# Ledger of designs, part 115: designed miniproteins, single chains, continued (2)

Each design is a single chain, and the fold is of that chain. pLDDT is the mean over its residues in the fold that is shown.

## One batch from the design tools (miniprotein)

Design m7984
Fold by ESMFold2-Fast:
Structure m7984 (fold): chain A 84 residues (1-84)
Amino acid sequence: SDETLLNEAESLFKEANYTEDEDVRTKLYVKAFKLLNQLPNSVLKNVPKEITKYYYRFLFEYYAGELSEKTYKAVQKALALPSS
C-alpha cells in the first residue's frame, strides 16, 4: 500500500540520517527516493516533515557531488517541488 511504501521510505531516511558512512548513507537515500518515486503526486504533496528534513540532507549530499543531476531532478519532480 502507499502507506507501507511511505513508512518504509521514512525508515530508510531515518537510518541514512544516523549513518556515518557516506557511501552507505547515499545508497539508503537513493533507495528511499526510489520508493517515493512510486507514489502518486497526491500522496507526495503531504509528505511528513521528518521525510522532508531527510530530503534536504540528500540535497546537501548532491551539492557535494555524490549524486547525479538526473537523480536530483527526478526526486524534485516526484516530490512536486519547484525545479528553478
Scores: mean pLDDT 63

Design m7985
Fold by ESMFold2-Fast:
Structure m7985 (fold): chain A 96 residues (1-96)
Amino acid sequence: ENVGVLDEEHVEKLLEKAREYFKATNPENAEKILEIFREMVEKYVAGELTEEERLLMVIEIAELQNKLEDLLKELKEIGADQSIIDKVEEAIKKRK
């Protein structure tokens, strides 16, 4: 219900929780992932985050987590737009 509304207190709690999660799952890249996530959240709260910018940041986080192929599977399962699928496939190609 309230998960779609971010105030300053909720943003701080979200960043703390994200930090713990990324440190547990990806300790080597946790700080880099958190920095990208922080920028994404800050831009979202400011109303400055474009859909394309959000997508690129999600792809970058997935790349740092070595989960690009998992992200591609999820996007295909939910019937995501072909332009989104194409961008993830390009990121996979660039990595190889």
Scores: mean pLDDT 73

Design m7986
Fold by ESMFold2-Fast:
Structure m7986 (fold): chain A 68 residues (1-68)
Amino acid sequence: GKTLPLSQASPELQLHLQHLQQFTAAQRVDLANQLKLSAKCPAAVDEALKYGLVPLEPDLIRCIQRLA
C-alpha cells in the first residue's frame, strides 16, 4: 500500500504508535480481535514500528487510533 515516513505522520498518530510499542505483535493482534478491528490494523502498526512507514489509507489510520 501507499506509505509515508513516520516522522511526517500527524503528532497524534506518532503518539498512538509510540503507545503501541509497549505491546508485542501478538498482543496487538489480540487487542485488534477484542476490538473487532481488521487484521490489517496490527499489520500496519508492525510496518510502522519495524520500517518507520505509516499507511496513507484513512481507514488504517483510524483503526490504529482505535487500537491505541
Scores: mean pLDDT 81

Design m7987
Fold by ESMFold2-Fast:
Structure m7987 (fold): chain A 105 residues (1-105)
Amino acid sequence: MLEKLLEEAREALRRFRETGDEEALTEAEKLVAEIADLMPEVAKKFEELAEKLKKEGLDFDEIIEKLLEEAEKEEDELKREVMIVMAEVARLRHEALEKKKKEAE
């Protein structure tokens, strides 16, 4: 079940990178939410680290870099992949929002 959600999330992220289709990014976010429900301890660790780094004054790009560094330290391959996908979805959503803000519609 979890491995299937990860595969679907990666495919949605790939489609977004290739096409710019916001529906693909929205589907990836939905899949990440389902993964978080199945792995609440991993989701909590990810969110707590992100909040800590934000309070320390890191910008969004620095936070994502640190989240990816912590994912690489994870010995469980499945947990590592979950953290990587969460970080990538967060990064692409931030980039999409910044682009939309520049387009002013």
Scores: mean pLDDT 81

Design m7988
Fold by ESMFold2-Fast:
Structure m7988 (fold): chain A 84 residues (1-84)
Amino acid sequence: SIREQLEVFAEEFEKMPEEEKEKFLEIAREADELLQQLREHGTDAQIQALRDVMAQELERVARGEITPVEAMERILAKLRELLA
């Protein structure tokens, strides 16, 4: 379930070194600013494409394939692509 995936994500975040947590928060802040732009000016198709990437990256973290920082970097990259 999405709830279980979010719980795993939170646990993996808490396990990260302090510098990795700070890096995550910096990337997350930039991603949040771009997400606001996408919500105001984006198409339904662009929002759906972002949701698909977010779901895929959450699953990858839950499987231990990538870190929360790597997931956030990929989400940020997709946001930049969609807003270009």
Scores: mean pLDDT 84

Design m7989
Fold by ESMFold2-Fast:
Structure m7989 (fold): chain A 95 residues (1-95)
Amino acid sequence: EEEAERIRKLLKEGLEKAIKGEDFSPIVDELFRGYVRAKKEGGPYAEEYARAFSILVRIVIEPPVKAVADNGFYDKELTDKYRKEIAEKELKKLE
């Protein structure tokens, strides 16, 4: 349960940084390393690490792809707007 709470705290911190337009790649890396360790040890937390990691990876990849799909080219402001919207939606689910 302490490890599950740590994973939730890392995900929340990553989402809050994404909303602020701050670099959250260190948190993505920490969640991935946690997944690799949990997978090797056969523990119950591998899926929780994978889920949190997947959410943050989606926040990295989905906004620029959506911006290109909607605007026909890379737009930083539109990408930042979509990233904030997705991150805010995911953060609300943690309430």
Scores: mean pLDDT 83

Design m7990
Fold by ESMFold2-Fast:
Structure m7990 (fold): chain A 81 residues (1-81)
Amino acid sequence: SKEELLKELTRLLEELARRVEQLIREGRYEEAYELAEREGKKIDELVEKLNDLGVKLTPEQVELARRVLELIREVAEKLAA
């Protein structure tokens, strides 16, 4: 259902944010980047399914996605240094 796909998207975004934040705290930036790439593919597939169903992301999901993006930027900056 649409509700189950949205719930799964929220779960994946929250899990990714939590796990990336933990790896950043541990200084494991390469692993954080690899995790983001792997899980990002799953999120992209789910977003595509939701878009095909005409479902819009909630404000909470948009904010969570923004948080994940900022974490990825932090990881990319650390790896570039």
Scores: mean pLDDT 81

Design m7991
Fold by ESMFold2-Fast:
Structure m7991 (fold): chain A 101 residues (1-101)
Amino acid sequence: MELAQEGYRLGKKGEELGKAGGPGSEAGRLAALGGSKASLGGENAKTKEEAQAAVRAGELAVRAGVLGVKNSKDTKGVSSGTAGAIAGIGGVFSGELALKK
């Protein structure tokens, strides 16, 4: 399976888990959303500038996911933040692969 597609799917699942949690899961939900978008951006990058943007977005999603885990008090928020970090990694790798083309 391609990392960008898996990152998008994990990010979408993380966003859904964050929505099902309380207010404490909001940071995880946003990280998962950002990670899914970074993964899609990397997969669809047609220029080096777009690929660099996907790498940066993925890096930010990883950091946001880690913060979401630290600030969540419920299991759904922790799972959502973790999914955001993994989806962000997918964005970084797919963007870097596009840069090496």
Scores: mean pLDDT 71

Design m7992
Fold by ESMFold2-Fast:
Structure m7992 (fold): chain A 87 residues (1-87)
Amino acid sequence: MEEELLEEIRKLLREKNVSESTIEEIINFLKLAAKKYGIEALYLALEFLKLLPKSKKVTLDDILDHLMTNLKIPKEEAEKLKKEALE
C-alpha cells in the first residue's frame, strides 16, 4: 500500500515536470509525515496532486502547506520534517 501510493505520487510529479531531485525530497518528506501522522498523509498528497492544474508548478512547500492544513500540523513541526527530508 505505502510503496504503491509513493509510486503514484512519483508518477504524478514527473508528469508535472518536477525535477528528480525535488521528487526525492518530496517523497522523503512524505515518508516522514506518514510515519508520524499515518498513511492519510500519502492519500492527501495524492489527492492534492490529482486536483492541481497542469500549469501549476509543484514545490515541496506546496505539499507541506497542504499537509499542514489538512493534518493540523504545527508550523514548527512541519519545518522540522522538511529539514529532516532535505538531509
Scores: mean pLDDT 81

Design m7993
Fold by ESMFold2-Fast:
Structure m7993 (fold): chain A 75 residues (1-75)
Amino acid sequence: SVEERIERLLARYRELMDRYLAGELTPAQVSREIQRLAEEAGRTLTDEEIARFVARWGELSDQYLAEREAREKAA
């Protein structure tokens, strides 16, 4: 289903961000992988499905931004 495809893409994004925050990926590496993920979404999803994906991705991005800021304040 569309929901399963979107959740699969978001799961890969979560894995990339978790590895980045763990220091396993450099900024350049995570940027390239996120770009590839966005390109795959653009090829496999319709415009309506992309809108749904982008909304969910925005929520996850906000969560990771908050985690990064919390870690910076704790350091």
Scores: mean pLDDT 80

Design m7994
Fold by ESMFold2-Fast:
Structure m7994 (fold): chain A 63 residues (1-63)
Amino acid sequence: MDLEAAAEQISMITGIDKNKILEAIEEALKQTNGDSEKMGEIVQEKTGADPQVVADTLKAFGL
């Protein structure tokens, strides 16, 4: 799974800084068992990104 590529894709869709999204995804992954829906919610709380965009992108990258 390429978390950096997933973060870049989310950054392009949402306009939020890639490094901020990547940090939020890494923290979400540590707090969950790789549940893309829960990771989306955590990334939204940390960055303001749309949780469905995050969840769908992570699923596309194997989560």
Scores: mean pLDDT 81

Design m7995
Fold by ESMFold2-Fast:
Structure m7995 (fold): chain A 100 residues (1-100)
Amino acid sequence: SLKLARSFATVMLTLAGQVFNARRIDPKEGDKLATIVQRLSRELIDRLNKAKSDEEQYNIMIEYLEEIGKEVNKVIKNKELLNDFNKEIELQISYLKEEM
């Protein structure tokens, strides 16, 4: 759906902006996050291609965002950046749940 695509694009743009913010993120943390996001995004694409309904697609996207949130919390040490990131993830999950 258009709303699902918009939510995904917003999350990906926010992740890119936060991960590559030279003022807040260590390059080693950035490299780890890039590897994690690449792996989880491949898994997401494979799962979405097998989804049989819009509801299943929304659930897959929610699980993806929750998993990214968990992995980011293990890697990022800057508390302000982590807090901003977690708020954005929670907001996007909320939007997806409202559209189910």
Scores: mean pLDDT 73

Design m7996
Fold by ESMFold2-Fast:
Structure m7996 (fold): chain A 88 residues (1-88)
Amino acid sequence: SMIDTLNIMRDYNNQVITMANNGASAQDIAQAVRDGLQAIGARDDIADIVAQQYGQMWQSSRQALIDANNATIADANASIAALNAAAA
């Protein structure tokens, strides 16, 4: 369902932030992003490109990575809230 997809998206982005705060390598960050994108049904080629971008973000700026993950979480939370409100 759309809500299930949004929950997976929120959860993997929270995992990436936790990994970043714990000093995970750029490779581990990239792998977590790839796994999360694949879990929501993204194509392998798209998941690989986005994962590489997040790994490079982490090498260049920890804050940029965290900001990108937080933005995705905020968007997912807003979408879940809107869907729940429509269902009520």
Scores: mean pLDDT 83

Design m7997
Fold by ESMFold2-Fast:
Structure m7997 (fold): chain A 104 residues (1-104)
Amino acid sequence: INPELRELGLEAIRLAKENLDEETAERVEELVYEALGLKDEELSRLVLEALVLATQIEDEAVRREVIEKAEEAIRLAETDPERARRLAEEAIAAARAELARQAA
C-alpha cells in the first residue's frame, strides 16, 4: 500500500473515532480499508480525502451525502471509473462547501 494513502486512511479513521458516533465511525473505517484496496491510487486518494473532510462536517445530512458518494465511488471503481472519479470529486466539493459554511 502507498504510504501516503495509508497515512490518509489512518487519519480518517482517527478523526472519525474522535468526531463521529460509533456507528458512523465504524462505517468510515470500513470505507477506508475498501479505498486502500483500490488499484487506482488517484481514485483512492480522492475517496480518502472526502472521508477525512466528512469527519469534520457537523451537519448530519451533508456528512451522510459525502460518505454515500464516497461509498458509491468505491463501488463503481472497476465498472465505471469515470463516474467513480466524478462522484469522489463531487464528495470533496460538497464537503469543502459545508466546511466553509461552518467556518463562517
Scores: mean pLDDT 88

Design m7998
Fold by ESMFold2-Fast:
Structure m7998 (fold): chain A 81 residues (1-81)
Amino acid sequence: EFDLGAIEVGAAVLIVTSKNEKARELARELLDIIQDVIDGKLSPEEAKRRLNEIIEKSKDVEDPEDQKLIRRLAEEALRVL
């Protein structure tokens, strides 16, 4: 049960709290995608494409908890869009 605003908060928390650089970069990408959708700069179809790229890139996140969180946030964003 996430709306886009809740996913933005989750991504922002990960950016601030994660010690893994790859996790922080993917969380920033996720936040940018969601913000661009909200601002009308990105279509839902293009956003879904980019979110799937984040899910694929999440496999390279070494920290298993950060990997799970990024994947969950991207999957929730796909579900809402």
Scores: mean pLDDT 83

Design m7999
Fold by ESMFold2-Fast:
Structure m7999 (fold): chain A 88 residues (1-88)
Amino acid sequence: SNLKKEAEEILKRVEEIIKELRDLLTQPVSDAQRIAATLLLREAEEFSKELRDKLKQNLSDTEMENFVKEAKERLEVLERSLEVIKAL
């Protein structure tokens, strides 16, 4: 279904953000950037787990639609937070 594919695409983007945060934390960064990146990494890892768990569930179309809507909003916040951290 389109909704399952959207959820899979969100998961892929979250995994890319996790990789970027992990790569950032291997670099000599400011204390503020390191703290913020560490906290965002934890949030992204928890979100990735929730996405994987939901994708394994036999959800109704309505449940999947609501989940994807919330996941898109959460991803947008995560991406904005990453850009702020990269600008620190």
Scores: mean pLDDT 89

Design m8000
Fold by ESMFold2-Fast:
Structure m8000 (fold): chain A 80 residues (1-80)
Amino acid sequence: MASTYTAGQLLYVAGEVNAELGDYLAAARSYLESARLLLESGDKEGAEEALRKALEYAEHLEPEEREEVVREAEELREKL
């Protein structure tokens, strides 16, 4: 769906912006939502790239937040 794909792309950009600002939790969550929307739109390659970014920034998070991001990323990766 075109609107879902566009939202996924915009959330990927939001992830990049939040990462540049040093807000790694917002960055990781934006990339996770981007991955979910891109996967729903059929863009498996875009979803996989967004998941890689989410996991990259999750390494900067506190253990509880990191575990949540990793869990959601693994759930999405199983659908790829």
Scores: mean pLDDT 85

